# Designed miniproteins, single chains, continued (5): the designs that were tried, part 31

Each design is a single chain, and the fold is of that chain. pLDDT is the mean over its residues in the fold that is shown.

## One batch from the design tools (miniprotein)

Design m17049
Fold by ESMFold2-Fast:
Structure m17049 (fold): chain A 75 residues (1-75)
Amino acid sequence: GSKEASELAKKAIEAAKAGDYEGAGKYLQQLRDVAGSSAVRALAGELGGDWRALERAVEAGDYKAAGKALAEALK
């Protein structure tokens, strides 16, 4: 549900800010599994980040790259 998606997005952001890029990427994967790729794109859009880079990294299972892309969006 939307609450679960919101909690996963929050955990991904907190992990990325802490430098836990793999953890952030895994939370982004869980967000995609629960709420679809549109939720990952919406999060990246809100942060001004490159949603295509985030989506590709998550789809490839490259959690560290996904977490780093999220961290860059948060700068």
Scores: mean pLDDT 79

Design m17050
Fold by ESMFold2-Fast:
Structure m17050 (fold): chain A 63 residues (1-63)
Amino acid sequence: MEEEIKKLGEELGRAEAEGAPQEELDKLSDKLDDAIKKASEGDEKKEAELQKLAQEAALKAAK
């Protein structure tokens, strides 16, 4: 699941950098949120860690 979340973060970062339509960005964001919820299984600490992982992946992909 962490690898999936990282990949989704990278996709979101790349799409943002490429100027994808807001609708596509929203879809990727929703998919990422769903993956984080599934992986964290309601654990707020794990959810925060996965959100951070996704943000870092997105920043690296956007640069």
Scores: mean pLDDT 79

Design m17051
Fold by ESMFold2-Fast:
Structure m17051 (fold): chain A 79 residues (1-79)
Amino acid sequence: EQERFDLEVQLALATIELVTTKLGLERGADPEEILKNAERVLEKAREILTQARSLGHEDLVRDAEEIIKEAEEIIKQAK
């Protein structure tokens, strides 16, 4: 349960950072800053994905995969 809770907290924080980064991109923030933030979110989401898979938390795997996809889209738009 503690391991799952830790992953849920990390996932929530990654989601907040993703939403903030997306909002920044839409509002004309510095593309270099957006790119750095999106890359950080991508790295965090990949770590969560690996841990969720190893522990068998399929719901967290799906959530992490969604964050990865959205972060990759932001990276493409920020270039």
Scores: mean pLDDT 85

Design m17052
Fold by ESMFold2-Fast:
Structure m17052 (fold): chain A 84 residues (1-84)
Amino acid sequence: MTAEEIERVLAELAKKMAAEGKPQALIDAYIELLKKQAELLQEIQAGMDPREAERKMLAFLRELAERTGHPELREMAAAVEASL
């Protein structure tokens, strides 16, 4: 998939979440999270240790949870940490 195709898919997902009544701040956080996941998956394919990618993902989730204050993101960060 091209970068333009990924951006289009993310834009459509954001529209669907908005139609479902989700707050814009939560939608923005989810889009940032998905972009970070895609970035880390590409880095793993390029030779990054998957455990390093998991640590980077956890750090990003904690940052998003602190910045947005959403309980859902805090719960996700706690679940990822517990699974490590």
Scores: mean pLDDT 76

Design m17053
Fold by ESMFold2-Fast:
Structure m17053 (fold): chain A 77 residues (1-77)
Amino acid sequence: GPVTVRVRLADGSEVELTAESIPELLLKVLDLLVEKGVPVEKAIGVVLRLLGDALTNNLSLEEVAELARRLIEEVTS
């Protein structure tokens, strides 16, 4: 089933991402970071880190979503 991630950004805004698969979640994370002004190279780095962790540790969609929330909060702080 779908997973929903709620992220609080440094500007005080809250964003909700809903995804039914890891690839969909990664694309939505990339889009959000670029939209919020994160440099494209850094945004790609975040997505590759999430993908690497998912593949290496056989993470579920829910586990990737929680890691994504933490990384988005870190890079937008």
Scores: mean pLDDT 85

Design m17054
Fold by ESMFold2-Fast:
Formats: structure tokens, C-alpha cells, sequence
Structure m17054 (fold): chain A 100 residues (1-100)
């Protein structure tokens, strides 16, 4: 999982928003699939440009999370919990943008 997540973050700029979320869903545990699907459906309501900006912000947060794990500051279990929180926060952020 971690190696594939790191590759996804490094190659995110080369992927369409749809390809990014398809790969993210394949990488994360099945229990996270509903959050990834909700985020993808909400993000599809934004312009393609805003989708790319959002994915760049998400990948920046994911990179920091991966670095914290690789440096031994957090456990794998704590990394997964923070990943869930990050996805939940991302969903709320997109919902706020869509209320405009």
C-alpha cells in the first residue's frame, strides 16, 4: 500500500482526476472506498481546473503523511487513521465550495 500511495502522489500531475481517484481507490483499504467515492462524486461537480488544484492540495497533504510514517513519527495504524481524517476533511472542503 505505502509504495503504491507514494507512486500515486509523485505521478498525480500526470493523471486525470478520474484516473487519480480510480488508483487511490485501488490502493486504500476497502473500508475507505465510500469516502473516496463520495469525494470523487463531489469533485466532479467542480471545473476541471478546480479539480486539479484540489488534487494538488490533497497530494501535498498525503506526501506529508507518508514522510511522517517513513521517518517513524507515526505507526501504520495512525497513518491510516490520519488518511481517513484527511479524506473526511477534503469532502467537507468540497461541500463548502459547492454551497456557493
Amino acid sequence: MLEKLKELVERASELSPEEFFERLKEIVPEEFHPLVEELEELLKKLSEEDQKIFIEELTTSLRKLIEAYEKGYISEEEMLERLKELLEHAIESVKELLKK
Scores: mean pLDDT 82

Design m17055
Fold by ESMFold2-Fast:
Structure m17055 (fold): chain A 64 residues (1-64)
Amino acid sequence: TDDDARMNYITGVTYYTWGRITGDVDMYRRTIDYFNNYVRRTTNPYRIDYGNRMIDDARDMIDN
C-alpha cells in the first residue's frame, strides 16, 4: 500500500504542476483522481489531510 500511495502522490503532484504550467484544466481533474486514490490508500491523518487539500486546490483551479 505504501508504494501504491507513493505512486499516486508523485503522479498527482506531477499533474498538478503540469496544470500550473499549461493552464489545462484536465491536468487538475487528473490531480483530483490521483489524490483521491492516495487518500484511499493511507491511514495516516496527515497524508489524508494533505491529499484532501490538494483535491480542494485542484477543484479551485478548475472553478476559477
Scores: mean pLDDT 85

Design m17056
Fold by ESMFold2-Fast:
Structure m17056 (fold): chain A 85 residues (1-85)
Amino acid sequence: SPLDRLIRREVNNIGTLLRSLGLSTDEVQEITDLAYEALKTGDEKKLEEFEKKLEEVKKRHPERSEEIDEALETVKRLTELSKKS
């Protein structure tokens, strides 16, 4: 579906951001899996787990906090949109 393509693109964008911050392959996979589950299912618990992981990353990379906050806001917005579909 068009929505599934949008979700996959956003998850890929998040992965690219996290890799640019120097996160390990395992950390990137963990965080992008949480984003994908939240976006695909609308699961608030998965969204909360994703938020907590991004806050941990932001503490390690405060110079990139605006980009991290933008990624979080995008996932929140798309999760709300998915609930209405």
Scores: mean pLDDT 83

Design m17057
Fold by ESMFold2-Fast:
Parts: C-alpha cells; structure tokens; sequence
Structure m17057 (fold): chain A 58 residues (1-58)
C-alpha cells in the first residue's frame, strides 16, 4: 500500500540520517569537538529509534 511504501522509505531516510550523524560525530570527536560530537551521536541514536519504531508499524 502507499502508506506502507511511505513508511519504509521514511525509515530508510532516517537510517541514512543516522549514519551521516554518526560519521559526523566520529569526525568531530577526532577534531576534539567533544560537545558537538555528543550532540551528533545523540542525533544518530534518535534517528535509529525513529526508524525502528516506523518499521514496527509496517
């Protein structure tokens, strides 16, 4: 269904956002930007949770 397709695509987008945020966090950590790195890692975790919740609804 259109709704199922939309939710799957949204979950994929959220997973990609999580990966980007994690990569950014790792780069910031290497640069010594500890506070910004923590924010990026939290964003990554939040995107992962949203993606998982959305897939559970499918």
Amino acid sequence: SHMMERNIKRAEDLRRSSEVARDMGERLEKAGQTELARKAFRASEEYERQSEELLESV
Scores: mean pLDDT 86

Design m17058
Fold by ESMFold2-Fast:
Structure m17058 (fold): chain A 100 residues (1-100)
Amino acid sequence: SLYEQGLQDVIDFLEERVKALRLLKEKYGDEWIPYDEALEDIAKELNITREQAEAILGGLVDDGVIERRVENGQTLIRLAPNADKVIEKLEEEIEGLKKA
C-alpha cells in the first residue's frame, strides 16, 4: 500500500543516517576528517551513490550532529559531542516505526 511504502521510505532514511553515524564513529571517533574521505566511506559502506552520501552528510551537518570546518582550503568534518545521543534517539524512532 502507499502507506506501507511511505513508512518504509522513512525507516530507510533513518537507517541510512544511523549507519553513516555509526561508521564515522567506529572508524574515526571524534577526530576531524576530510569531507571527501567521509563521503567515499559512506557511499562504499551503504552501497549508495556519492550524491546520496552528500545528501546524508549535508542533512547531518544541518541537524548539528556533524560539525564542519574549512581549514587551508580543505573541508573537514567530525561527529558532534551529542552524536551518541542522536544515534540512540534515531534507533528508538526506527524501532517504534517498525512496531507501528
Scores: mean pLDDT 86

Design m17059
Fold by ESMFold2-Fast:
Structure m17059 (fold): chain A 65 residues (1-65)
Amino acid sequence: MRLPREKLEALLASPLVPAELRTSVLAALHDVDYDLDRVREALEPLVRQGLLSEEQLEALVALLS
Protein backbone atom coordinates (compact mmCIF):
# COMPACT_ATOMS: atom_id res chain seq x y z
CA MET A 1 0.00 0.00 0.00
CA ARG A 2 1.18 3.52 -0.85
CA LEU A 3 -0.92 5.40 1.73
CA PRO A 4 0.66 6.19 5.14
CA ARG A 5 -0.23 3.60 7.79
CA GLU A 6 -1.62 6.30 10.11
CA LYS A 7 -4.12 7.43 7.45
CA LEU A 8 -5.15 3.84 6.73
CA GLU A 9 -5.68 3.12 10.45
CA ALA A 10 -7.78 6.31 10.80
CA LEU A 11 -9.88 5.28 7.78
CA LEU A 12 -10.44 1.72 9.08
CA ALA A 13 -11.38 3.05 12.56
CA SER A 14 -13.82 5.53 10.98
CA PRO A 15 -17.57 4.78 11.18
CA LEU A 16 -17.61 5.78 7.47
CA VAL A 17 -16.16 2.33 6.62
CA PRO A 18 -18.29 -0.60 7.86
CA ALA A 19 -16.28 -3.72 8.81
CA GLU A 20 -17.52 -5.62 5.72
CA LEU A 21 -16.14 -2.87 3.42
CA ARG A 22 -12.66 -2.69 4.99
CA THR A 23 -11.24 -5.47 2.79
CA SER A 24 -12.74 -3.93 -0.37
CA VAL A 25 -11.44 -0.44 0.51
CA LEU A 26 -7.95 -1.78 1.30
CA ALA A 27 -7.90 -3.78 -1.96
CA ALA A 28 -8.98 -0.70 -3.96
CA LEU A 29 -6.22 1.43 -2.37
CA HIS A 30 -3.49 -1.28 -2.60
CA ASP A 31 -1.62 0.21 -5.60
CA VAL A 32 -2.68 3.85 -5.21
CA ASP A 33 -0.08 6.55 -4.61
CA TYR A 34 -0.96 9.12 -1.93
CA ASP A 35 -2.68 11.44 -4.40
CA LEU A 36 -6.26 12.39 -3.52
CA ASP A 37 -7.36 12.30 -7.18
CA ARG A 38 -6.03 8.72 -7.50
CA VAL A 39 -7.69 7.72 -4.21
CA ARG A 40 -11.02 9.09 -5.47
CA GLU A 41 -10.58 7.23 -8.79
CA ALA A 42 -9.71 3.95 -7.01
CA LEU A 43 -12.80 4.13 -4.76
CA GLU A 44 -15.21 5.09 -7.59
CA PRO A 45 -15.97 1.41 -8.48
CA LEU A 46 -17.21 0.87 -4.89
CA VAL A 47 -19.62 3.81 -5.35
CA ARG A 48 -20.84 2.35 -8.68
CA GLN A 49 -21.41 -1.03 -6.96
CA GLY A 50 -23.50 0.70 -4.25
CA LEU A 51 -21.07 -0.28 -1.48
CA LEU A 52 -20.18 3.38 -0.76
CA SER A 53 -22.35 6.47 -1.15
CA GLU A 54 -20.98 9.53 -2.97
CA GLU A 55 -21.08 11.37 0.38
CA GLN A 56 -18.99 8.62 2.02
CA LEU A 57 -16.46 8.82 -0.83
CA GLU A 58 -16.12 12.60 -0.40
CA ALA A 59 -15.81 12.23 3.40
CA LEU A 60 -13.11 9.54 3.01
CA VAL A 61 -11.13 11.73 0.57
CA ALA A 62 -11.37 14.59 3.09
CA LEU A 63 -10.27 12.26 5.93
CA LEU A 64 -7.21 11.17 3.90
CA SER A 65 -6.20 14.76 3.06
Scores: mean pLDDT 70

Design m17060
Fold by ESMFold2-Fast:
Structure m17060 (fold): chain A 78 residues (1-78)
Amino acid sequence: ELSPESIEELKRRIDELLAEIEKHDPQGAAQLRAMREEIEKEMKNSDEKTRKAKLQLLYDAALVELERLGLKTIPIRK
């Protein structure tokens, strides 16, 4: 029911956020990457809905970390 493309999209977005966090907080980025690897290992025995939900939680955690660091997550165009 969840397309493989949605999971790959979430992974790419997470990688982009982690790269931005790493520029300002390499240790925080390393912790989030470790969480991503653990989620991928757990996903081998999980359904598509669970995989997407876990990746979404990691994405949200990365956004919260960027906000805590005072970084802009997405530039707003005027």
Scores: mean pLDDT 71

Design m17061
Fold by ESMFold2-Fast:
Structure m17061 (fold): chain A 103 residues (1-103)
Amino acid sequence: MEEEIEELKKYVDEKAAELGLTPWQREYLTEKVLELFKKYNLSLEEGKKIIDEAVAEVRAELDRLRASPSFEAQLEYGVFEMVGAADRLLEVIEKKIEELKKK
């Protein structure tokens, strides 16, 4: 369990870094994700799958904003990364956990 928790921490941090999240956003996200996984008693494999799915959804959102040629979309992308990306990723993770528990 403790070994799996450390593996999960590393996995979440690496995936969040791929999205361009800052070190403090990654700390915040990792802490919240670990609380959720402990609460729902998820396996490491289930956790990794949920993280991969959530990262893919948030990456698609960021890619759409980044691909826009407008200055407004570029500003929105920057603000989203600083304040929204971690919260959005957490929201998607929570949704995936709820879907898994419904099964």
Scores: mean pLDDT 73

Design m17062
Fold by ESMFold2-Fast:
Structure m17062 (fold): chain A 101 residues (1-101)
Amino acid sequence: MEELKKKVEELVEQARQLADSTIQALRDLGKEGPPELQAEIDRLIDAVRRAYDGFLEEVEKALKESPEKAYEVAQEAVRDLTSFGEAALQYARELLEKAKA
């Protein structure tokens, strides 16, 4: 039981680091574009922030019921946030390329 709780905490921290790094990368990309692109980048940043906050809440709820369920939810959160972050960064880069063309 204690090992699972520690693994959950490690996965939650990994998800936080993924969210923070994705938000920073999106901010950096936004600085290179026109104001219209900055607005879209701001929406992507908000979406990443909301995704992380939602997963954190779900992990906290699951941890109160079962460490096994919390571990499952935390693993899903890291996977989903990684995929979402990669998609958001790709979309932002495509928007920058279109603005440059």
Scores: mean pLDDT 83

Design m17063
Fold by ESMFold2-Fast:
Structure m17063 (fold): chain A 116 residues (1-116)
Amino acid sequence: GEVVELKGGEIRGRLDADGALELVGASGLTATLAEGREIRINNVQGADELAALLARIAAETGEPDTRLLFEFERVSETEYRATRAWLFIGAEAALRALLDELAREGRPFLVLHAPA
């Protein structure tokens, strides 16, 4: 499995009407995979567009457990900014370890997965 941090850019989140954290947008993010493949996230306006990207990565790598993790900080009563972004490709154990840490520390996060 592979774990890679996405660098640069801006990721915005907000609380929805039910108080759940949702992705507003992501842009200017880049990562380079071990094989030299470049991943770019530009002008994304919600989770569905990232789900489509994850589905393509999963299909190309053969790894159905392809996930994006955004670690957020609160910037206003309803607005959040991501401080880190991670791509996990066939690295479910590493993802779960980080999710357990974030949950234990009460740090806000969002996980996006390839659609089944």
Scores: mean pLDDT 84

Design m17064
Fold by ESMFold2-Fast:
Parts: sequence; structure tokens; C-alpha cells
Structure m17064 (fold): chain A 88 residues (1-88)
Amino acid sequence: ALVYNNLGNVLKSLGRYEEAISAYQRALELDPENPELAAKVYNNIGSIYLHQDYRNEANLEEAKKAYQRALEVDPSYAKARLNLELIS
């Protein structure tokens, strides 16, 4: 799980957003019972959909879903809460 989350972070920094999302999804598949990791991963997916190169109405909705999922798995994850409020 950790290796795929780190891979997603690297791919995101390189602007390879589709591959980053795929790596993040793989991190969730390998460690589905880890709410702290899941919240971070969902927040990272949301941030990709809000990136200026990707921003449109459909991606805004995907970002909202990702931040909501982060809060479902970890209601205390402040970054996801703030991001969701900002885009709502």
C-alpha cells in the first residue's frame, strides 16, 4: 500500500495524473482496512481533479466524491473537510 501511495505522489508531481490516480487506487486495494492511509489517498485523488489542467465540472464532482470518501473513512481528516467546503 505505502509503495503505491508514494508512486502516486511521484506521478502526480510529474503531471501524470491518470497514472497517479491508478497508483492511488492500487494503494487502497492493497490496504483497504487502513483508514488513515485511505483518507490521505482519497484526499490526494481529489487534489488531482482540482488541478488547473484537469479542472472542469465533471472533475469538480469527482473531487467532491473523493473528499467525501476521505471523510467517511476518517471524519477527523481536516484537509479533506476544508477542501470539500472550499469547492462546495
Scores: mean pLDDT 79

Design m17065
Fold by ESMFold2-Fast:
Structure m17065 (fold): chain A 80 residues (1-80)
Amino acid sequence: SVEEEFLKEMREKVGRLQAELAKFYATRDRAHLDKARAIIDEARALFEQNKDQLSDELKEIAEKFIADGEAAIAQLEAQL
């Protein structure tokens, strides 16, 4: 289903985001925050593309992931 494909792709983006943030903590290299931002942009694009086919619960989960990711990146950028 569209929801199953959406969840699979979002799960992959969650893993990629966590990996880039972990690399930033280890290296303090801004390139990892740039990659994290690109992943959030990909997640937003995927969400907008599939929004009308998602349950309200999945919309809330996706919106929260995007918002939390943006907030985390902004917080880490402010530390540099």
Scores: mean pLDDT 89

Design m17066
Fold by ESMFold2-Fast:
Order: structure tokens, then C-alpha cells, then sequence
Structure m17066 (fold): chain A 68 residues (1-68)
């Protein structure tokens, strides 16, 4: 139950550590963020990169609704 929320939290912690260790590496942070979203949504990184913010929010909302 709420496994995706726990997974998202774990991925957020990893991203926060990367930001703290490499704050100036925008490409690394961007790639890590795309990978985290890809893993949470179960979609390829290429698909995530091609999606708009609205599309990503809609998919996330749908996943959250399925868990609630």
C-alpha cells in the first residue's frame, strides 16, 4: 500500500543528496530527476523527457488515485 509514495520518497532523498554534492552540475541533476520520474511512473526516460508537465502530473495523479 502506497509503495509508489515510499519509492518516490527514497528517490527524492537520492536527488537531494546529488543536489548537495553536485549543485553546479545541472545536466547530472536533470538526468537524475528524469530517471527518478521514469522509475516512479514505469515509463522510459525518453518518454518522460518528451512529456509536458501537464502530462506528467496527470499520470502521477492517476497512479496516486489507483493507490488510494
Amino acid sequence: MKEIEEKARELQEKLDKLKEEHPDDEKLLRNATLEAISEILGISVEEVEAMSSEELEEILRKKIEELE
Scores: mean pLDDT 70

Design m17067
Fold by ESMFold2-Fast:
Structure m17067 (fold): chain A 102 residues (1-102)
Amino acid sequence: SDVDRLAQLIQQANENLSRLRRAVREGDLEKAQEYHEQLIQTSQEILEQLRRVGADDSVLESVEKSIKELENSEPTDVDKIISAVNRINTEALLTAMRLLRE
């Protein structure tokens, strides 16, 4: 279902964020870059799924802005990455909750 897909993507984003944070703490910059790239890809998939389910323009604009913040961040910009991913995941979660009521 569309809800299951959004939930799966949110889980993938949270797992990659956790892995990114660990890689940065351990000084593994190569892994940090890989997880940063995976976060961008997962976030783009969230945006596509939100468009498919007819999310509001304000939600789409918020997610697009947060993806641009991710794309413009370095892998070591952990606080910026956390903030952007949390905004994307929050919008995805709120959309999934709305779909469950319909």
Scores: mean pLDDT 90

Design m17068
Fold by ESMFold2-Fast:
Structure m17068 (fold): chain A 75 residues (1-75)
Amino acid sequence: MEEVKKLLAEAEKLYEAGEPLKKVLEKVIKAAELVSEDPIAQLLKKALEDAIDAKTDEEFEAVVAKYKPEAEKVA
């Protein structure tokens, strides 16, 4: 969990700094890989795959909104 939190914090900093979304997603993907057995991580991995395929901010926001209710149920 500590490495996951660190990677997510780094992703947040990149996003706040206006770095390309692909850099942000790279950190989030690494975080998901570290907790691959976690149900939330499985949902996150699917969301990231959809977001990468879309490669746009709008599609990324839509994917997050789509998986947010499922993640909340698992949490």
Scores: mean pLDDT 65

Design m17069
Fold by ESMFold2-Fast:
Structure m17069 (fold): chain A 101 residues (1-101)
Amino acid sequence: MDQLVEQVREQALAVAELQGKFAAELAKENNISPSVAGNELMKRVEQLAKERHPDLEKPTPVQMAEALAEVAEEQGNEELAAQARALAAQVQQLEALAKQA
């Protein structure tokens, strides 16, 4: 488990860095601040996750990562989409192992 926890942490940091770069590009394209672009991106990700999983009161980290990947892919950011999907798979594996332990 410890190695997978460290891998999830490293992957989450990589996704956060790419998400920050993506928010900066969206800010430039829409002539808004990076902070506003980041907030709007996260609102869209959360809304999409809720729309995909309406039976849940709150989206899981896996569902949020999958929604981030879909939003990134929709905007042509294939790198962020791939890294977010990798994070979702790693978190899902960690959750599955935790349920078995």
Scores: mean pLDDT 80

Design m17070
Fold by ESMFold2-Fast:
Structure m17070 (fold): chain A 106 residues (1-106)
Amino acid sequence: TEKKREEFREGAVTDLESAAENARKAMEIIGDKELGKEVEEELREAKREVEEGKDLKAAGERAREAALRLIKAATKDGSIEAAQHASAAAVNASGAVFNAELAERL
């Protein structure tokens, strides 16, 4: 139904916003300016695609890839706090993909 489709789309948007917030926290702790710029650009493009009514699943997948790069950087940095934020971002991005897929099936 239309209402359920809208609810899943809203869920995907909320999950992407949560992923972006957690990714920013991880980037602040890691302090890698180059990686931070790359991740921020990918999250900005993902949000733009969502706002334009584009492919939410592709946006979620992009955010998930960015979060996985942050997990690798946090592991190298040795910061458990950064790793926790990066992991939360990956979980949120995966949730966005899941919600987007459910919206497409309705």
Scores: mean pLDDT 78

Design m17071
Fold by ESMFold2-Fast:
Structure m17071 (fold): chain A 59 residues (1-59)
Amino acid sequence: EEEEFIKELAEKYGLPEEVFRTLRDEWGLSKEELEKFAKSMAKAVQNGRATVAELRAAA
């Protein structure tokens, strides 16, 4: 059921699912931490301070 949560976060914030899987699997982030990260990164992308490609490269 965590896969469905990741899919919903990715669709809601316009980020690749693979980024969230890496954060979960390598960094052990909780659902609350993933949502906070998604909000912060979506705002950064919207404001031109980061790109989706940069986030994918970091994952």
Scores: mean pLDDT 73

Design m17072
Fold by ESMFold2-Fast:
Parts: structure tokens; C-alpha cells; sequence
Structure m17072 (fold): chain A 69 residues (1-69)
């Protein structure tokens, strides 16, 4: 839904988003786990990869909505 896309975008824009907040926004448990590990290790490259995958998911949802309109 548009609300799901909005929540995901808000979580993506928040560099301090917690695992709990990401899961509430609809992020998979696997992505949320990778985010937590990257944060704990200070791995900025891994954080960037998680955000990239979330961005891809948002784009897929937007394209699906456009086809339904």
C-alpha cells in the first residue's frame, strides 16, 4: 500500500532506525538482522547495501502500483 511505501521510505531516510522500527516498517527479518550486525560492527558498507536493497524494494512496490492504476 501507499502507507507501506511511505513507512519504508521514512525508515530508509532515518540513519538511526532500529531493527524494531525497520521490522514495523515492513522490512524482512533477514534485512533487519543484517542492519543490526552492520551497526554493531560499524560496517558502513554493509549498511549501504541494506539501504540499497530497501530502495530496490520500494521501487518494485511503486512500479506495481503504477501498473494497477
Amino acid sequence: SMEEISRLEKALANPDATVEELIEAGVSEELARRYKEARENGDVDALGQVWYELEKRIEELRRKRAREA
Scores: mean pLDDT 72

Design m17073
Fold by ESMFold2-Fast:
Structure m17073 (fold): chain A 91 residues (1-91)
Amino acid sequence: MESFGVKRLRAFAARLLAQVDAGELSPEEAIDRLVAYFQMYLILNPDISEEDKEAMFALVREVLEALARRYGVSQATLDRALQAVEEALKQ
């Protein structure tokens, strides 16, 4: 599916960041939602290209790292989230 997964993930991440900025969602909850979205997307789209998987993983990692730096999430929380998305990527 072209770049549809990346496009949808970017839109989802943008909404999560806006909610955290507004104080409507904690950074930790945003991290959990982003990880769950990535995991679910891979399960529901088994025909996804390796290139699209890698692009989505890179975007998730960037957003997770940005949330951790900007909102003071612990390195341990970030590391656990990154491990979960890496495990999903390996399948």
Scores: mean pLDDT 82

Design m17074
Fold by ESMFold2-Fast:
Structure m17074 (fold): chain A 107 residues (1-107)
Amino acid sequence: MEELEKAINELKKIAEETRQRLVDLLESGATPEEIEAVLREFRDKVIEIAKKLGLSEEAINQIKEAGDALMEQLRKLFEEGKKLTPEQVKEMVDAFYEKAIEIIKKE
């Protein structure tokens, strides 16, 4: 339980840091590639924490699929020429974080 709570707290901090980085990047006129790179780092860190917790291959694959869906949603927005808002970025990060936590809690 304590190790799980520590992992959840680490994921929460990473999600908060990712949200701040993405908002700062949007404010500075970041490229789609820069935003994608930050979200990829976030996804990879979540997967690493899940592996360290000893989650099943199936659970890790579910997290990977959630991350891939997030990346595809981002690419679709860029293809449509839509400008990302800080709200949209926060929602995307929070949605992936919440789904990852649900999968992790199921063990």
Scores: mean pLDDT 81

Design m17075
Fold by ESMFold2-Fast:
Structure m17075 (fold): chain A 72 residues (1-72)
Amino acid sequence: MHMRKEEEDKKKLEESRKAVEEAERAAKEIPESEAVRHALEQARKGLEKGPEYAETVLLSANTALSLREDLL
C-alpha cells in the first residue's frame, strides 16, 4: 500500500468533518449548553485551518460529544 501525505491529509479532513457533524447534532440536542456550543465552535475553527489541525478538531468535537452524553 502506498500513501502520500496528501492522502493522509484527505483522511484527516474527512474524519474532522464527520466529527464536526456529530458535534453539531449534539449541540442541537442540548442548545442551552454553552460548553457544547463552545466546543463545536472550536472544532469548526480547526477544520477551517486545515488538516494539520485535525487533532484539535477531533479533541474539540469529542469534548462536545462527551458533554452531551453527561447531560443526557
Scores: mean pLDDT 76

Design m17076
Fold by ESMFold2-Fast:
Structure m17076 (fold): chain A 100 residues (1-100)
Amino acid sequence: MGEITIVATKDKVEIVASSGGVAGRLVRQAALLIKNTFKQAKITELTETRAVVSGLSAKEAIEAAKLVADYFKNNDKRVLKVEIEEEGDKLTVTITLEEV
């Protein structure tokens, strides 16, 4: 079992996996999806369990987090659940992965 948290704040999106492996691979895919979709997006940090994408407006950061959530929900069968929470200027997406 793994989990990914995506946090969109003002000018950036931070993607964190609870562990490496499957969740960690999705972190890299999420960062690349955002970079390929938003012209000014730049991956400023990338590890096996963490990525930070900067160069986004506040609206682009929120749209990027929602885009990643929708993409994995529709394209990865290991995604059990996607939860989205909005708190003022912050959007948090939690993706739950289950071993099948």
Scores: mean pLDDT 80

Design m17077
Fold by ESMFold2-Fast:
Structure m17077 (fold): chain A 56 residues (1-56)
Amino acid sequence: NADLDRLAAVSQEVAEKYAEEIRAATARGHERGDVDGELLPVQQKVVADARARIAA
């Protein structure tokens, strides 16, 4: 199924693209004592990017 293959590809591309930002946000969160707060904006970017790629 082309749609399923595209969803899998988008998921992998987004995971690779944001891996460094997620790692950096986690590190900042540990330093500042708020891991969830630092990760939340990165997670929102990941979801928005994935939705845009699927919709295109």
Scores: mean pLDDT 78

Design m17078
Fold by ESMFold2-Fast:
Structure m17078 (fold): chain A 67 residues (1-67)
Amino acid sequence: SSEYDKLSEDEQKIYTFLKLIVGDRKSVSDSLLLALKNYFLSQGYSEKSINNGLKLFAEENNLPFPK
């Protein structure tokens, strides 16, 4: 999507990882999205990059943004 092309390299990596991991599941919970956010933080990604990648993924899949 055009919004994907506006993402930074780190944000695109996060989005692609989410698409790969979550796309294989028939459903995703807010708790899973929060766990993924915490995982990316532990890997050294910035909160800004994680939030931007997660937000785009959530919007495209009609999921709530994790709080």
Scores: mean pLDDT 76

Design m17079
Fold by ESMFold2-Fast:
Formats: structure tokens, C-alpha cells, sequence
Structure m17079 (fold): chain A 82 residues (1-82)
């Protein structure tokens, strides 16, 4: 899972620099890689980090839209693991 771990590292570095769009993209890539590897625990852990990022960095997005987006991503992860 070195590729997914590298994306998490790049997301954290981008977040520290205030590049929230790059941080979002790297977290999404890590989620996809963990889901493809059927590692639900790690995919969900990164999804929690992504939700926190979106809530903090994009306050213009309504809370209901964030909750729906995260729920949809969770459902997609669970479907890929079936």
C-alpha cells in the first residue's frame, strides 16, 4: 500500500501549505487505492480525514451536502468490497 500511504503524506503536506484542493485530491486517491485493495478500515480512516478537511477548508459547502457526499463515498467503498 505504499502508493496510498504516499498520497496521504502528500495530502498532509498540501494541507499544511494551505493547498486544500491538492490535499482533497490526494485523500481521494488514497481512498480509492485502499478500496481497490479491499482495506475497508484504512479507506474509512482516510474518508474521515477527508470529511474533516472539507468541513474546515470549504465552509461554503452546506453541511447536508457534505454528509450526503461522505455517505455516497462510504456506500461506494462498501459496494466495491462486496
Amino acid sequence: MAEAEEHIKQAEEAYEKGDYVSAYDHYMEAIGLYAKAKDREKAMAVLDKLEALVREAFPEIPQADIERGIANLRAQIDKLLE
Scores: mean pLDDT 81

Design m17080
Fold by ESMFold2-Fast:
Structure m17080 (fold): chain A 75 residues (1-75)
Amino acid sequence: SAEAQFAALEAALPAQIAKLVERTGLPEEAARRLAEAMLAAAREVLAALPDGRAEEVERAALAALEPLVEEMRAM
């Protein structure tokens, strides 16, 4: 179910934040904001779709990242 997919994604969030910090060297706070924005976008897509799909979730996560990347670049 979409709820089960979201729960799995949410459970993976701490590990994804840790990997993002290791890969990018971003402060943990910045990595957390990126990961949380991706999770929020995934939640919106899963709520709108009766059948959750990985590709739609991934697309929504990428769209959520674009405004954050622009904001971080402006810093």
Scores: mean pLDDT 67

Design m17081
Fold by ESMFold2-Fast:
Structure m17081 (fold): chain A 116 residues (1-116)
Amino acid sequence: SRIEELRERLLENVRKLIPHLSPQLQELAQKILEEAPSLSPVEVAREVFFLASLILAENQKLSKEDEELLFEALLDAVEILRLEGREEEARAYLEWVAENTKNEEYKEYFKKLYQA
């Protein structure tokens, strides 16, 4: 299913980010990956959004490649929420990212998504 595709890509992108995160965020990301098989797609999306929010809050400049992985994971989390009928939660996630990202291109991109 589309939700299963998004979930698998989301978790793979989290796995790829782990080596490039702070030790505290590496531990959180690893825990999410370990717990994921017992979580619903919505719960996985929420846990990954929480991780992503902490990554953005650290105000550390990510490499372009890591930033692309992070934003793809955020978009996949939002799409899972939308497909599961969580439209208001998905919109709130898009708005939060637009307000908190330091990348001007992604800020504008996410603004267009929640304003549509």
Scores: mean pLDDT 86

Design m17082
Fold by ESMFold2-Fast:
Structure m17082 (fold): chain A 70 residues (1-70)
Amino acid sequence: MSDEEIELAARALEVVAQRRPDLAAKLKQAILDGDAESARKYAREAGDAAGLSKEEREALEKFAYEVAKK
């Protein structure tokens, strides 16, 4: 990921944690479990529910997928 994509993902995650802590918890658990598919799914659901922009959603999904892959 580029530094710009990482910055977008970090801001997106903060917004999700603030607005939808329940979905943020599910996303973090999927990442810790190494479940890249579930991490991407929960990132998408969390981004939609938190009202993220398209660019923020894409950055968060990509970040979650890459971090969950071990």
Scores: mean pLDDT 83

